# Ledger of designs, part 63: designed miniproteins, single chains, continued (4)

Each design is a single chain, and the fold is of that chain. pLDDT is the mean over its residues in the fold that is shown.

## One batch from the design tools (miniprotein)

Design m14176
Fold by ESMFold2-Fast:
Structure m14176 (fold): chain A 77 residues (1-77)
Amino acid sequence: MEKLEALLGPEQVELSREIADRLLKAVFPLADEVAERLGISRATAEDVELRVMLKLAREGKEITDERLYELVLEEFK
C-alpha cells in the first residue's frame, strides 16, 4: 500500500500517481501485460524486461515491443 500522502500533500499525491504511471508506461511498456499474463509480480516482470532489453542492446538488435514480449515469455518457458 502506498504512503505517498505521508511524503506529499494531497494534490501532489495525485500528481505523483500520474507521473509514476507515465514513467512505467515509457520505461517498461510491457511490464503490466507480462505480469498479468504470467501471474508474476510487476517487479519481476520489470526485472526480466530490463534483462532482455540489455541482452538485445548488447547483441546490437533493435528493441521492439513484439521482440521484447516474445523473449520475455521465453525466459519463463
Scores: mean pLDDT 64

Design m14177
Fold by ESMFold2-Fast:
Structure m14177 (fold): chain A 73 residues (1-73)
Amino acid sequence: KYEELVKKSSPEEILEKLKELIDEGRYEEASALENTLFKLKKKELIEVAMEAGVYVLDRAVKEVVEKKLKEKE
């Protein structure tokens, strides 16, 4: 579903797609893309998306980000 998108796209294109989905109110699809990023170990892209003001909707992604932030204290 989103694996090919993540594999074929640059980090910038992936972040743009996440922002587009959220801006359009397509939250289920945004959550699915975020979950795909988590599954493919793209944690840094998820963190950058959060920093850029793109909301992280997937709970598993949120847990990973929280753990990473605590580890960097």
Scores: mean pLDDT 62

Design m14178
Fold by ESMFold2-Fast:
Formats: structure tokens, C-alpha cells, sequence
Structure m14178 (fold): chain A 78 residues (1-78)
């Protein structure tokens, strides 16, 4: 379904942008590179989910968002 696919793509793009913004604020080059690599992975998932059903795409996007939020929280606490 188009609506679910659009939601999935939006979640992945928003998660990638949040990681990129956090990377800009990071003083640790290793953390910065890890966050930028995670953002690239999230955008890569965006292309992959386009070939899935909307329901599966949304499931993948929700899982990716949960993992991204955990990573962001972990980095901010350090």
C-alpha cells in the first residue's frame, strides 16, 4: 500500500537525518564516522523497502527507527 510505504520511507529518512545532525555535533571522529555510516545504511534500507509490500516496509522502518533511537540515546549519554 502506497500510504504505508510513504510512512516507512519518511521514518527512515528522519532517522538518517537525526543521526547526521548528531554527527555534526560530535567531537569524537570515531563516533562521527559511525553515525554517518548508520545514516547511509538507513538510506540504503529506503531503496530496499521500495521493493517490499507496504506492510513489510513499515515493519522494517519501525525496527530501524527503534535501533537508531537507541543508538542516539546511547551516544548522548556518553
Amino acid sequence: EKEKLEEALKLLEESARRMEELAKQSKDEKIKEALLQSARTLRGLGEMVKTMSGEKALEVAKKAKEEAEKAIEYVKKK
Scores: mean pLDDT 80

Design m14179
Fold by ESMFold2-Fast:
Structure m14179 (fold): chain A 84 residues (1-84)
Amino acid sequence: MKEKLKEVVRLMAQVAAATRDPELTEIAQKLAKLLSQGKEPTDEFLDEAIEALKRAEEIAQSRNDPRTVELARKAIELLEELKK
């Protein structure tokens, strides 16, 4: 679990930097804070993160950035696994 959260934060930070999305940056920072405190994110927060990443994926696709699309998709998959 903790390792999956670290990977999600890393991927979200890379996607946020590539898309220059301040909302996704804030979500990544909030996840990093929860991880540092040993707290689990709520399902509602995970859903918000997934929706932000879906928007970032659309932006990356419109910019013809396949690397950022792959990073966003991987982060979404990991977040969906964390909801189980």
Scores: mean pLDDT 82

Design m14180
Fold by ESMFold2-Fast:
Structure m14180 (fold): chain A 60 residues (1-60)
Amino acid sequence: SMAEVEEAKRLVEKALEAAKINKVQALVAYHELQEYLKTVTDPEAKEIIEEGIKEIEKLL
């Protein structure tokens, strides 16, 4: 749904900002997005979360 896609985008933006602070915040953000991914049903929202996880992995 549109709401699920918008929430995914918002969560990824917050996670990426947190991940830039330090390695501990990056690990927390990584695990939070992984947990959220388990609840996502919208394919577009899932892709947004997966791309966010990949970006955080580059910071680890």
Scores: mean pLDDT 83

Design m14181
Fold by ESMFold2-Fast:
Structure m14181 (fold): chain A 96 residues (1-96)
Amino acid sequence: AEALEKGYPAVVLVSRSREAHDFALEVAEAEAKKNPDVIGVYSAHDEATGEYRIFIFAKKEDTLTQIVSRVLEEAAAAGHKLRARAASPEELEALL
């Protein structure tokens, strides 16, 4: 709620694989701990679609781009496929 209220940029990482999701979440959380410009990392699962989602909030778009790129690169190297997209206001409101 607080991150959304402040209008921080956010990206969502999407996968239908629990293993890909858990791997990406661990990488994202580790990067968030190293970078004070990361506001939060949140996990969600949509039972109806089977989609696992990771929401990443950062103070700056450059920080967000850097963390997303690293997560996707490390996931791909481990054989996991994830899709990155901009988070919609409606999607963020439903999460928070």
Scores: mean pLDDT 79

Design m14182
Fold by ESMFold2-Fast:
Structure m14182 (fold): chain A 91 residues (1-91)
Amino acid sequence: STELELSERERIVLELANELHAAGQAVADRLAELERAGSLTDEDKARAYEELAERFEEAARRLEAAGAEEAAAEAREAARYLREKARELRE
């Protein structure tokens, strides 16, 4: 058989990974457009980091609810890193 059956947990992990990847690409594209226009600021970058951090925090809650504890911990660490980067850009 060429078909693989994913557990509900595995499907949730894959879905959230795809959502986070798409969110990251959308943010990167938006920042690249602002850079090309010569209007990109540190505040724009800080807001982008905060937007991604919120996405990772929401993903961590959904992963934890699904019992994907390790993936949830990794998502929380990514969110903390992104929030720290946003703070550095504003200091």
Scores: mean pLDDT 84

Design m14183
Fold by ESMFold2-Fast:
Structure m14183 (fold): chain A 81 residues (1-81)
Amino acid sequence: MLTPEQREVRELLEAHREELIAMVELAKEENPDATPELEKALKVIVVSGLLLSVLPAERALALLSRLSDEELVEFIEEITG
């Protein structure tokens, strides 16, 4: 079962799915030689940037502190396919 914080992040990413896909594709296009490790780091940066753009900074940082990088990457991969 998802925690309330995990559910909030997932619902926000789903609500902004088109923007999230565009940001991920742009990051890949700007980093064509990225290693798998760098690709995962870029996905975390994209989620962090999206949350900071749609939420007050204090709330975005609180949510990010409650989720692991692995959980954020998993949500992106589930939403973007």
Scores: mean pLDDT 80

Design m14184
Fold by ESMFold2-Fast:
Structure m14184 (fold): chain A 88 residues (1-88)
Amino acid sequence: GEELVARLRELLEKIEKAKTEEELLKLVDELVALVREHMPNNFEAHLEIGLLDLAIAVGKTVGESLEELKEKVIKYAKRILKLAEEKG
């Protein structure tokens, strides 16, 4: 889906520009919702959101900075975008 790829690219740009942990986590929720709604049968995409959730939980527990959390989210968002581009 061209629309899904466009929405994921827009979301990735918003993630890169996030200025607070609260804003970043809200954008992560939007990413997870897009995967669940538009990639329901994509096992690899669901694995990536599961690993992202774990990475955020660990990062928050050990007190990682916004910049460290954002870098992790961007990494997983780019992997999900690639999966959407390859299987569309």
Scores: mean pLDDT 85

Design m14185
Fold by ESMFold2-Fast:
Structure m14185 (fold): chain A 100 residues (1-100)
Amino acid sequence: MPSLEELKKELEELEKELAELLEQGPPSRDQTLAFLERVIEILEQAVKLLPDNSELRLLLESAKRLRERLLAGADPVAIAGQLLGLIALALSIIDEILKS
């Protein structure tokens, strides 16, 4: 299992990559799905490290709901934007935990 610091670094890289992708043009459904699945994997690992942290569990649930909406035909650009916001929230929560 990776450390919480390693998960933070991975989320920071995904945030950068997704932000750059959105600046260059609209992401495809497949690109957006790949980012979503990777964020879900990281959040599942974070929840396993911190099972009593309700904020991380709620973010994991939110990421899974974004995936379900994308699969139901939601606009991949809109989902990618919402995912970028979710990654920023996850990074904020992890940073606060690491400071404790």
Scores: mean pLDDT 88

Design m14186
Fold by ESMFold2-Fast:
Structure m14186 (fold): chain A 79 residues (1-79)
Amino acid sequence: MNEEIEELAKKGLEKKDKEAFEKAAKLLEEEAKKLSGTVGEQARLAAEIMKALAKGDEKKVEELFKEEKELREKEAAKR
C-alpha cells in the first residue's frame, strides 16, 4: 500500500537507511506489476528512484525525476 511505501521512503531520508529505500523499491515494483498504462509506468519510475536513492546516485535520481515530470505532463495533455 502507498502509505507503507511512503513511510519506508521517509525513514530512508530521515535515518539515511538504504535498506528502507530498497524495501520501498520492492513494494513499488510489485505495485507496478499489478498496474498497467501510465499508473504502472509511474510506479516503475518511483521504484527506480528509490533504488537510485539507496545507491546514493544523485545524477540518476535527477534524471528519473525529470522522466516522472514528463510522464505527468504527457498524461495531463490527454484530454
Scores: mean pLDDT 74

Design m14187
Fold by ESMFold2-Fast:
Structure m14187 (fold): chain A 64 residues (1-64)
Amino acid sequence: MSKEEVDRIVEGARRAAELLDSLEAAVALIEKERDTAMEVASPEAAEYLREKAEELKRELREAA
């Protein structure tokens, strides 16, 4: 998985989380996207995605 593809996945997850305005749904979406990317991603892409997932989880925590 390329960095470009990882960015697309992360952007999609962020957009969906913002649109849903649902903490539970947003968390489930982030976890699903992370697991999918990490399973097929290169080491660099996996680390990058993990960093973005942590940022999103922090945003969700602030919303709570």
Scores: mean pLDDT 65

Design m14188
Fold by ESMFold2-Fast:
Structure m14188 (fold): chain A 105 residues (1-105)
Amino acid sequence: DLKEKLLELIDELEEKIKKSKKLSEEEKKEYLKLLDIVKEIVKNLPDDVTIQSPEVLLVAKVIIYLSYKVKGETISVDELEELMDKVYNAKSEEEFLKILKELLE
């Protein structure tokens, strides 16, 4: 379930990158390549993976970073750390996924 929901978020982010009026064609190409790598990481996760796993946290960090890029923004190190603290301290998969999904809105 977590893997499928992460893949759904990545697919939503891919569509936002493709449709973004804030990104150049070269930036879109680079970010789509990065998301392809992230998709392969998610596909190779064990079925019992938790939201505290280092690989899941890395995927979350990339989603956060690219969600800002889609808006024509670069997230600051301080803002990224604050959002990653929220992600790390999420009490459930639903809370974790909600944090990421709200960034795509």
Scores: mean pLDDT 86

Design m14189
Fold by ESMFold2-Fast:
Structure m14189 (fold): chain A 74 residues (1-74)
Amino acid sequence: SLEEQRRQAAVDRALAAAEAMHPFRPGDGIVTSAANLGTPDYVAETPEEARELYRKHLQNAADRGVELARQRRA
């Protein structure tokens, strides 16, 4: 859908901006550890893994925003 496309584009832009400011590295603070504090019990070992975890974090944040807006209308 159009909303899905816009959300994906926003995630891609945020990911690119983060990468431009600070390249993804395992154990580099917020990029890896903030992706899911206390859930799952694993740490990114490679930059690719760190990038995927951050993308997933951005995606989950966007999804939560939509759900919260829906709940407030109910």
Scores: mean pLDDT 60

Design m14190
Fold by ESMFold2-Fast:
Structure m14190 (fold): chain A 61 residues (1-61)
Amino acid sequence: MTKEELINRLYDLSQEAKELGDYDLAGEAMDTATRLGKGEITLEEAQEKADELQKKIDDLK
C-alpha cells in the first residue's frame, strides 16, 4: 500500500467511525493520517494502526 492509499484508508476509517458514533476512533484515524502525512510515523506503523482501527470498528457492539 502506498502512503497516499494508506492516508485515504485512514480517512475512510475516520468517516466510518464517525457514522457509527465513535468520535474517539474517528479522531485516532485522523491523527494517524496527519502524522503519516507529516512523516512523524512510518508506513509500517500507520498500517498496523489502520488494521487495529479497522478491527475495533468492525468489532464494535
Scores: mean pLDDT 82

Design m14191
Fold by ESMFold2-Fast:
Structure m14191 (fold): chain A 57 residues (1-57)
Amino acid sequence: AAQEAMQARMREIGERYGFIPASLPTVLTADGRPADQAVLDRAVAAFEAVARREAAE
């Protein structure tokens, strides 16, 4: 659920900036476990920064 919501947000951001990746990342802890919501929110923000940079190039 949380991973799916993160990927949906990333897809929306990518579409908005014209950057559509073939696959979206899964955010895990250092132990390979699913991350909590705060880490997922941070990952979405990082993805938006990357998408904005790709659109600008």
Scores: mean pLDDT 65

Design m14192
Fold by ESMFold2-Fast:
Structure m14192 (fold): chain A 55 residues (1-55)
Amino acid sequence: SLEELMKKLLEKLKEVNAPIEIYEEKNVVYNKVTKVYTNLKTGEVTLDPDVSKLV
């Protein structure tokens, strides 16, 4: 599934010491360097700082 692929990508990002933050309840990951939020369920990417708005 897309979620499985995204979780594998997150593991790779951890391996390269990427500064990321994971919001499991929202299925969202935040990249602190690029300031980008990624929805793990849909693969959507946004600069919206309010992760509560990501559906």
Scores: mean pLDDT 68

Design m14193
Fold by ESMFold2-Fast:
Structure m14193 (fold): chain A 91 residues (1-91)
Amino acid sequence: SDSQRQDNLNRTRVAGTRMVGSAMSQGDVDSARRLLSQVGRLLQALQQNTDVQQQNDVVSQVEQVAQQLQSGQITPSQAVQRLGQLVQQAQ
């Protein structure tokens, strides 16, 4: 539904903001810019995807990546790579 899609897009935007903020706080400006780019691509892919279950699975994984980056379990560069994979999954 449109409401579920809008929720998924908003969840992705929030997670994206957290990831960019985490990269910037670490001084990794290059990865912050790449994360912003991948989040934009992911939002576009999710906007066009009609499979609600796939959307929910991708968005949950994006939120996990954001949490792992904020907790220091992964680097900003690793977060960029994982978001790139999720963009492909969302298409």
Scores: mean pLDDT 88

Design m14194
Fold by ESMFold2-Fast:
Structure m14194 (fold): chain A 58 residues (1-58)
Amino acid sequence: SMSDAEGYAESALKMIEQGKSGDAGGGVFADAETKEVLSLGGGVGRQAAEIANKRLKE
């Protein structure tokens, strides 16, 4: 659902944001996180990945 997708995206974005502090390395980290949320399944995974990708671009 939309709420589930937002939840997963928020978690991923929080980790990506922490990576910007030099903890993870946003590019590689973002790719791994996107792959993981896509594997969640169908619409939820796709929506979560799209939200995370848009945030990462900005």
Scores: mean pLDDT 54

Design m14195
Fold by ESMFold2-Fast:
Structure m14195 (fold): chain A 84 residues (1-84)
Amino acid sequence: MEEEKAVEELKAMIDAGADPKTIKEALKKHNLSGDSLVELAAHAASLNRLDHVNVILEVAEELGYDEKTLEYIKAMIEAAKKKE
């Protein structure tokens, strides 16, 4: 399966305002790279969808992604909070 297609599918779900639980299940279904998770988190943060950014972080933690990936996603959550 092409990772690029999975990323575009997940971006479309985020754009549609899909339930965070649905996003979490879709993320677990796909074997995405840390870079792809960061891209999805950045996309969700740009739309002020903090709940989606939080479930992307939860998946990254549960599936054992590297510390650098986790740090980038956490930074996006903190940046989104400062906009309030």
Scores: mean pLDDT 80

Design m14196
Fold by ESMFold2-Fast:
Structure m14196 (fold): chain A 93 residues (1-93)
Amino acid sequence: SKLEEFEKLLLEIGKLLFKELKDDPIKQATVTIMISGIYFEFSLKTKEGIEEAKKLLEEILEFAKENVSEETYEKIKKLVEEMKKIGEEILKE
């Protein structure tokens, strides 16, 4: 399902961020809160929830830009772009 695809991509973002932030418990907590918020909003399956999830994905992308390597940031950026496309496809249904 599109929800399962979204969850897999969100978990990959989490793995990439946790790998880079392994020794920073405060930033790990921030990532956990952001990921939980994205999942919650998207799981509502409403237009408003999907738009809020897209906004939160932009926020996690800005966090990544400031806190991880360029290589990891580019990987997260591609995952965010794929997740946004999934949200757009759900909104067209």
Scores: mean pLDDT 86

Design m14197
Fold by ESMFold2-Fast:
Structure m14197 (fold): chain A 80 residues (1-80)
Amino acid sequence: SKEEAEKLIKEADKVLDEANAKVPSMSLEERKKLKEIGDKLTLIKNNILEKVLQGKEPSQEEIEELKEAIKKLKELIKKV
């Protein structure tokens, strides 16, 4: 749903902010993973945000991809 998408976009923004705050504590390998996972999350988030702003309903598949991307970044942050 659009409401679920908006909540997930806010969660993605919070997780990205948390990840960026931890960068000074990260190894070079962790920073590479952060860039890869963070860039992918940002792309998925922006695609869904564009649809929401255009009044389009994101698909359930897009919602699940956003949830998975958020989960991967949270897992990386938890290890740092």
Scores: mean pLDDT 85

Design m14198
Fold by ESMFold2-Fast:
Structure m14198 (fold): chain A 70 residues (1-70)
Amino acid sequence: STAQKLADQAAAALSAGDWERFEEIGRQAEALGYTVVAETVGETDTATTFRVEVSKDGVVQASALATVPR
């Protein structure tokens, strides 16, 4: 689905530390009527884990996990 592709792409960008690409994907998603949100679900001294959720009309359509090293 389009939502799952957006979630996977956003999570991949975060995992790569590419915050500019994450923002670009978020803007592309908004143009299609989706909202991309990254929520912190875990933090350690070496990594932060985010849950990326893609929503449409207030309903979560897809999600993916991203782990970003320090």
Scores: mean pLDDT 83

Design m14199
Fold by ESMFold2-Fast:
Structure m14199 (fold): chain A 55 residues (1-55)
Amino acid sequence: SAQQQVDQLQRQLADFEAGVRRARDEGVISDDEAQQLIDAARQQTDQQIAQIQAQ
């Protein structure tokens, strides 16, 4: 169902954001880089959800 696809995308986004924050906390990436990665991932996920809901 569309709801299952949305739930899957939201879970993937949450896992990605957790990984990015971990990399930031470990000093692998800067705060600015972490924010850019999270913002880009959120925008991509929002676009995918909108496409699913438009079908």
Scores: mean pLDDT 88

Design m14200
Fold by ESMFold2-Fast:
Structure m14200 (fold): chain A 76 residues (1-76)
Amino acid sequence: GPSPEEIERDAEDAVRQAKTDLEKAKEAYKNGDFETAEKYLFNAMVWALVAGSFGRREEAEKLLEEAKKLYDEVQK
C-alpha cells in the first residue's frame, strides 16, 4: 500500500484542492454566478472528505462547515 509519506502528501494535496475550490466558489458567489459557485462548493466538499479520510479531520470539518454555509446562501 502507499507509504505514510505518500498518504501525508495526498492529504496535503486534498486540503489544498478543497481550499482552492472553496476560494473559487466564493469568487463566483461574489460575481452572482451561483451555478459556478455550487459546482466549486461540491468539489470543495468532496476534497475535504478525501482530506478527512487521510487523517486531516479537523481541517476537513472546518472546510465542510464553511462550504455548507456558502451552499445554503447559494440555495436561497
Scores: mean pLDDT 85

Design m14201
Fold by ESMFold2-Fast:
Structure m14201 (fold): chain A 60 residues (1-60)
Amino acid sequence: SAALQAELGRLAAEMEEALRRGDEARWQAAVDRFATLTGERPRDLEEFDRLGTRYVIENE
């Protein structure tokens, strides 16, 4: 859905900013939000992208 894709895009932007700044609290906040949405906790951006793509496919 467009709403799900928009939320995942927002989380991706937050995760990228957190990594650029070395902001562990911001990274964990984004991971917590993703876990609330999907039940999974990505360890890095690559895993986030894989899990997010799977979640969209399974929930569209």
Scores: mean pLDDT 82

Design m14202
Fold by ESMFold2-Fast:
Structure m14202 (fold): chain A 78 residues (1-78)
Amino acid sequence: MSKEEIREKLIESIENALKTLEKDPSEATSRVALHDLLELAKEAEDEEVVEILEKGLEQGNVETSKEALKKALEILKK
C-alpha cells in the first residue's frame, strides 16, 4: 500500500472513529480506536500525527481522545 493510500485510509478511519465515539462514548472504544489508528499513522510515517495520537492515548478519556483525533485529522487534511 502506498504512503498516500495509507494516509487516505487513516483520514477515513479517524472520521469513522469520531462518529463511533459520538454514538457510543466509552473509554474502551476510544482506546481501541486510538491504538489501531496509531499503527496506521506509524505505517504512514507521519511523525506529527503519531505524536498527537500517542498523547491522546496517554490521556485515556473520551474527550481527550476526540480532541486528539480532530487534531490529527486537521493535520492530515493539510
Scores: mean pLDDT 79

Design m14203
Fold by ESMFold2-Fast:
Parts: sequence; structure tokens; C-alpha cells
Structure m14203 (fold): chain A 84 residues (1-84)
Amino acid sequence: MTEQQRVQARARELIERAQRLLERARRLGSEEGVRLATEALATAQQFLSLANIGNVPGAVLDGLFRRAEELLRRAEEALRRAEE
């Protein structure tokens, strides 16, 4: 696979994870989880858009990836608290 295809695959994985967390957050009625998962989804979609452009500085892509992962982690923690 090319590096561009690998980056695009990562972006799609983040989008899928964010969508799953958003659905779970809505089911649990977690306002915090919905907010964080929605922000993670928007960030992951931005990452995919930039990955599709190509020749974007790696530092910019790395920043968006780290932000999306951080938001997903926070969403998962918020949902864990909402279940108890």
C-alpha cells in the first residue's frame, strides 16, 4: 500500500470509531460523550480531507491524528462514567 492509502485507512478507522462512540453516547444519554464523539468525528473527517489532498505537511496530519485519538479516548472515558 502507498503511504497515502495507509493514511486514508487510518482516517476511515477514526471515523468508524467516532461513529460507534457517538451512537453509544446517544443510547446512554451522555451529553459529554455525544459532544466529545461529535468533535472526534469532525476532526477525523478533517484528517481524511487533508489526506485526500496529499502533500500536506506530516506535522499537520500528525496533529489532527493525535487530536482525534485524544477526543476518542475522552469520549470512551465519559461513556464509562455514564454506564456507572
Scores: mean pLDDT 83

Design m14204
Fold by ESMFold2-Fast:
Structure m14204 (fold): chain A 87 residues (1-87)
Amino acid sequence: DREAAEKRKQREETLKKIIDETAELFVELAQLKKNGSLTDEQVEEYAKKLYELALEFEKLKKQMTDEELQKYGELFKEKVKEIQEKK
């Protein structure tokens, strides 16, 4: 089914974007906290960005299978590790 395949691709692209952005924000926040550079204003800004990404994920979650949700979790963990190793 072409329609189902296209919808799945769009969902995977959006999930990858959410994973990449969320993982990057988590690593950046952790680094700022570790080196003492983190301000209360930055904590609020990062929390807002993470909340917006969480809302995007929740919209997709209702359209996802259990297998897709599991894959998302695995990709997120791998991305966090990758960013941490590069920085």
Scores: mean pLDDT 77

Design m14205
Fold by ESMFold2-Fast:
Structure m14205 (fold): chain A 71 residues (1-71)
Amino acid sequence: PVRTVQVEVDKANPESARDFALALGYSEEEAEAIERAVREAAAQSPYDSVLVTLAVRPDGTVEVLSVEPLD
């Protein structure tokens, strides 16, 4: 099944997304994909802190569903 995850991230520390994903039980490959997607979304956002909602598929594909400001 497709899993949905929400990650809070600061533009200055996108690496925290990988640690968060690993803590939730995602694999190292899934956590790396989540970090990459979150880093890209945060970099393109004008906000300093964002909530990124992602869909993680069984094949390891990660899709950004939404990016919301936290400040």
Scores: mean pLDDT 80

Design m14206
Fold by ESMFold2-Fast:
Structure m14206 (fold): chain A 74 residues (1-74)
Amino acid sequence: SETIDRFLLFSTLTHAYVVRKKMKSDPTASEEEKQKAEELFKQAEDLKNEFKKTGKLDRKKLDEVNAQIIKLEK
């Protein structure tokens, strides 16, 4: 469903945005963590742009990005 795919995509994009913002404002975060947060946000944006162009969501890639965001938080 396009509606479900859109919600899943925007949920992941929002999560990536929040984690990226948190890492940028955290003086204890390493440069590697900050770089990884930027890369994950970029990957989520690329998925959004592809969905906007094609109407199709790469769910496997979305799940991989989401798993890495969760791992980065803890």
Scores: mean pLDDT 86

Design m14207
Fold by ESMFold2-Fast:
Structure m14207 (fold): chain A 77 residues (1-77)
Amino acid sequence: MAELEEEAKKEVEEAKKEVAKLAPEKAEEISKKIEEAAEHEVKAKIAEAKGDKEAAEEHLKKAQEKVAEAAKLYEAA
């Protein structure tokens, strides 16, 4: 479980660096959405590993919503 969280953290840090380079004015807001999406992705994987498919689906849906919000902020920047 901690391994999934650590991997997600590395991916989030790389994404935040790209966002800061490409959209500096919105970097903090977009980074927050990326972090929220990553947190839900990790929770979805944990729920799936435990056999809780409904919780996994809900967290995956929330992760996708946060990614969509980040994309809209990036387009507005």
Scores: mean pLDDT 76

Design m14208
Fold by ESMFold2-Fast:
Structure m14208 (fold): chain A 68 residues (1-68)
Amino acid sequence: MVKLTDEEIDKIAKAISEKSGVDPELVRSVIRLAARAGATLEQIADALSAYTGLPKEEVLEILKKYVK
């Protein structure tokens, strides 16, 4: 289970939204749903990549930057 704070989720959602043009509220919802399902950081990156069209590696780098 990935433990993400609301502040970390907000920062990640904003960064991904700015790069993809996707609504940050939708990005936040995807992250929260995946984390609650017990997804790994890599699985969250895969889901966000599929949802936003960004490369998985770019999404994973953003996640690693903001996750403690």
Scores: mean pLDDT 79

Design m14209
Fold by ESMFold2-Fast:
Structure m14209 (fold): chain A 105 residues (1-105)
Amino acid sequence: LEEEIKKILEEAAEVARNGSVEEAVEAVKEAVRRITKLLGNEETGEEAVRILEEEHKAGNSLEGVKAALTLVVSAVKEKKPEIAEEAEKKAAEVAKAFAERLKRE
C-alpha cells in the first residue's frame, strides 16, 4: 500500500514535470482516484476530482491541485496514519512540479 501510493504520486509528479498543464491535471485526477480507491474511500476521491476540475476551469489550477492532494493526504491520515508523512511529502512534490509547469506555460 505505502509503495503503491508513493509510486502513484511519483508518476503524477513526472507527468507534471514533463507533460502539458492539461496532462498534469489529468495525471493528478488519476492519482487521486487510484489512491482513494486503494484506501476504500472513492467518495473522497470523486470530491477531490470535482474540486480540481472546478478550480482548473476557473483558472485556479494550482489551487485545485493543492486542494485535491490535501484531501488525498487527509484520507491517508484517516485510514493509514503510519504512511501519512511520506504521502504528504510526495504530494508536496507533485504540487511543486505542477507549480513549475505553470510558470513555464
Scores: mean pLDDT 84

Design m14210
Fold by ESMFold2-Fast:
Structure m14210 (fold): chain A 75 residues (1-75)
Amino acid sequence: MERIERAVREVREAGERLVEAAGTHLGLSEEELEAMRRTTEGTVEIIRSLSPEEAEKAAREALRDAEAGIALAEA
């Protein structure tokens, strides 16, 4: 349980960093930023349904995707 909650926390933190980068660098609307936050919560729901090992793998993939998105937004 603690491993899944840790994965959830990491995904939410990465999602918020991505939203901040998109808002700052891409000039997205509040509606678009809120859609991104809803996507993060959808990912969290999926992670909560996985085994701890799968949740950690999914979180690592989500973090990698968020880092790539932030890099693209900052470019």
Scores: mean pLDDT 82

Design m14211
Fold by ESMFold2-Fast:
Structure m14211 (fold): chain A 72 residues (1-72)
Amino acid sequence: FEAVVEAAEQSGELQGVPAETLAALGDWLASQGRLREAAEVYRRGARIAEKQGDLDLAQQLQQRADQLEQQA
């Protein structure tokens, strides 16, 4: 599971996924009370946003992940 996602990142497959899509997934997981999973998705989205050059989105997603881990 995690190794497959890491391999996809290295192969560039996940680089084609908009960071906004991962932000939306994280928001949905957080609304379901799945705070740990939401934080993981936000951190992954932040890394993709950084690679896409969207530093503002990357910062926002990192802050959101940290907030959820504090609540979890």
Scores: mean pLDDT 72

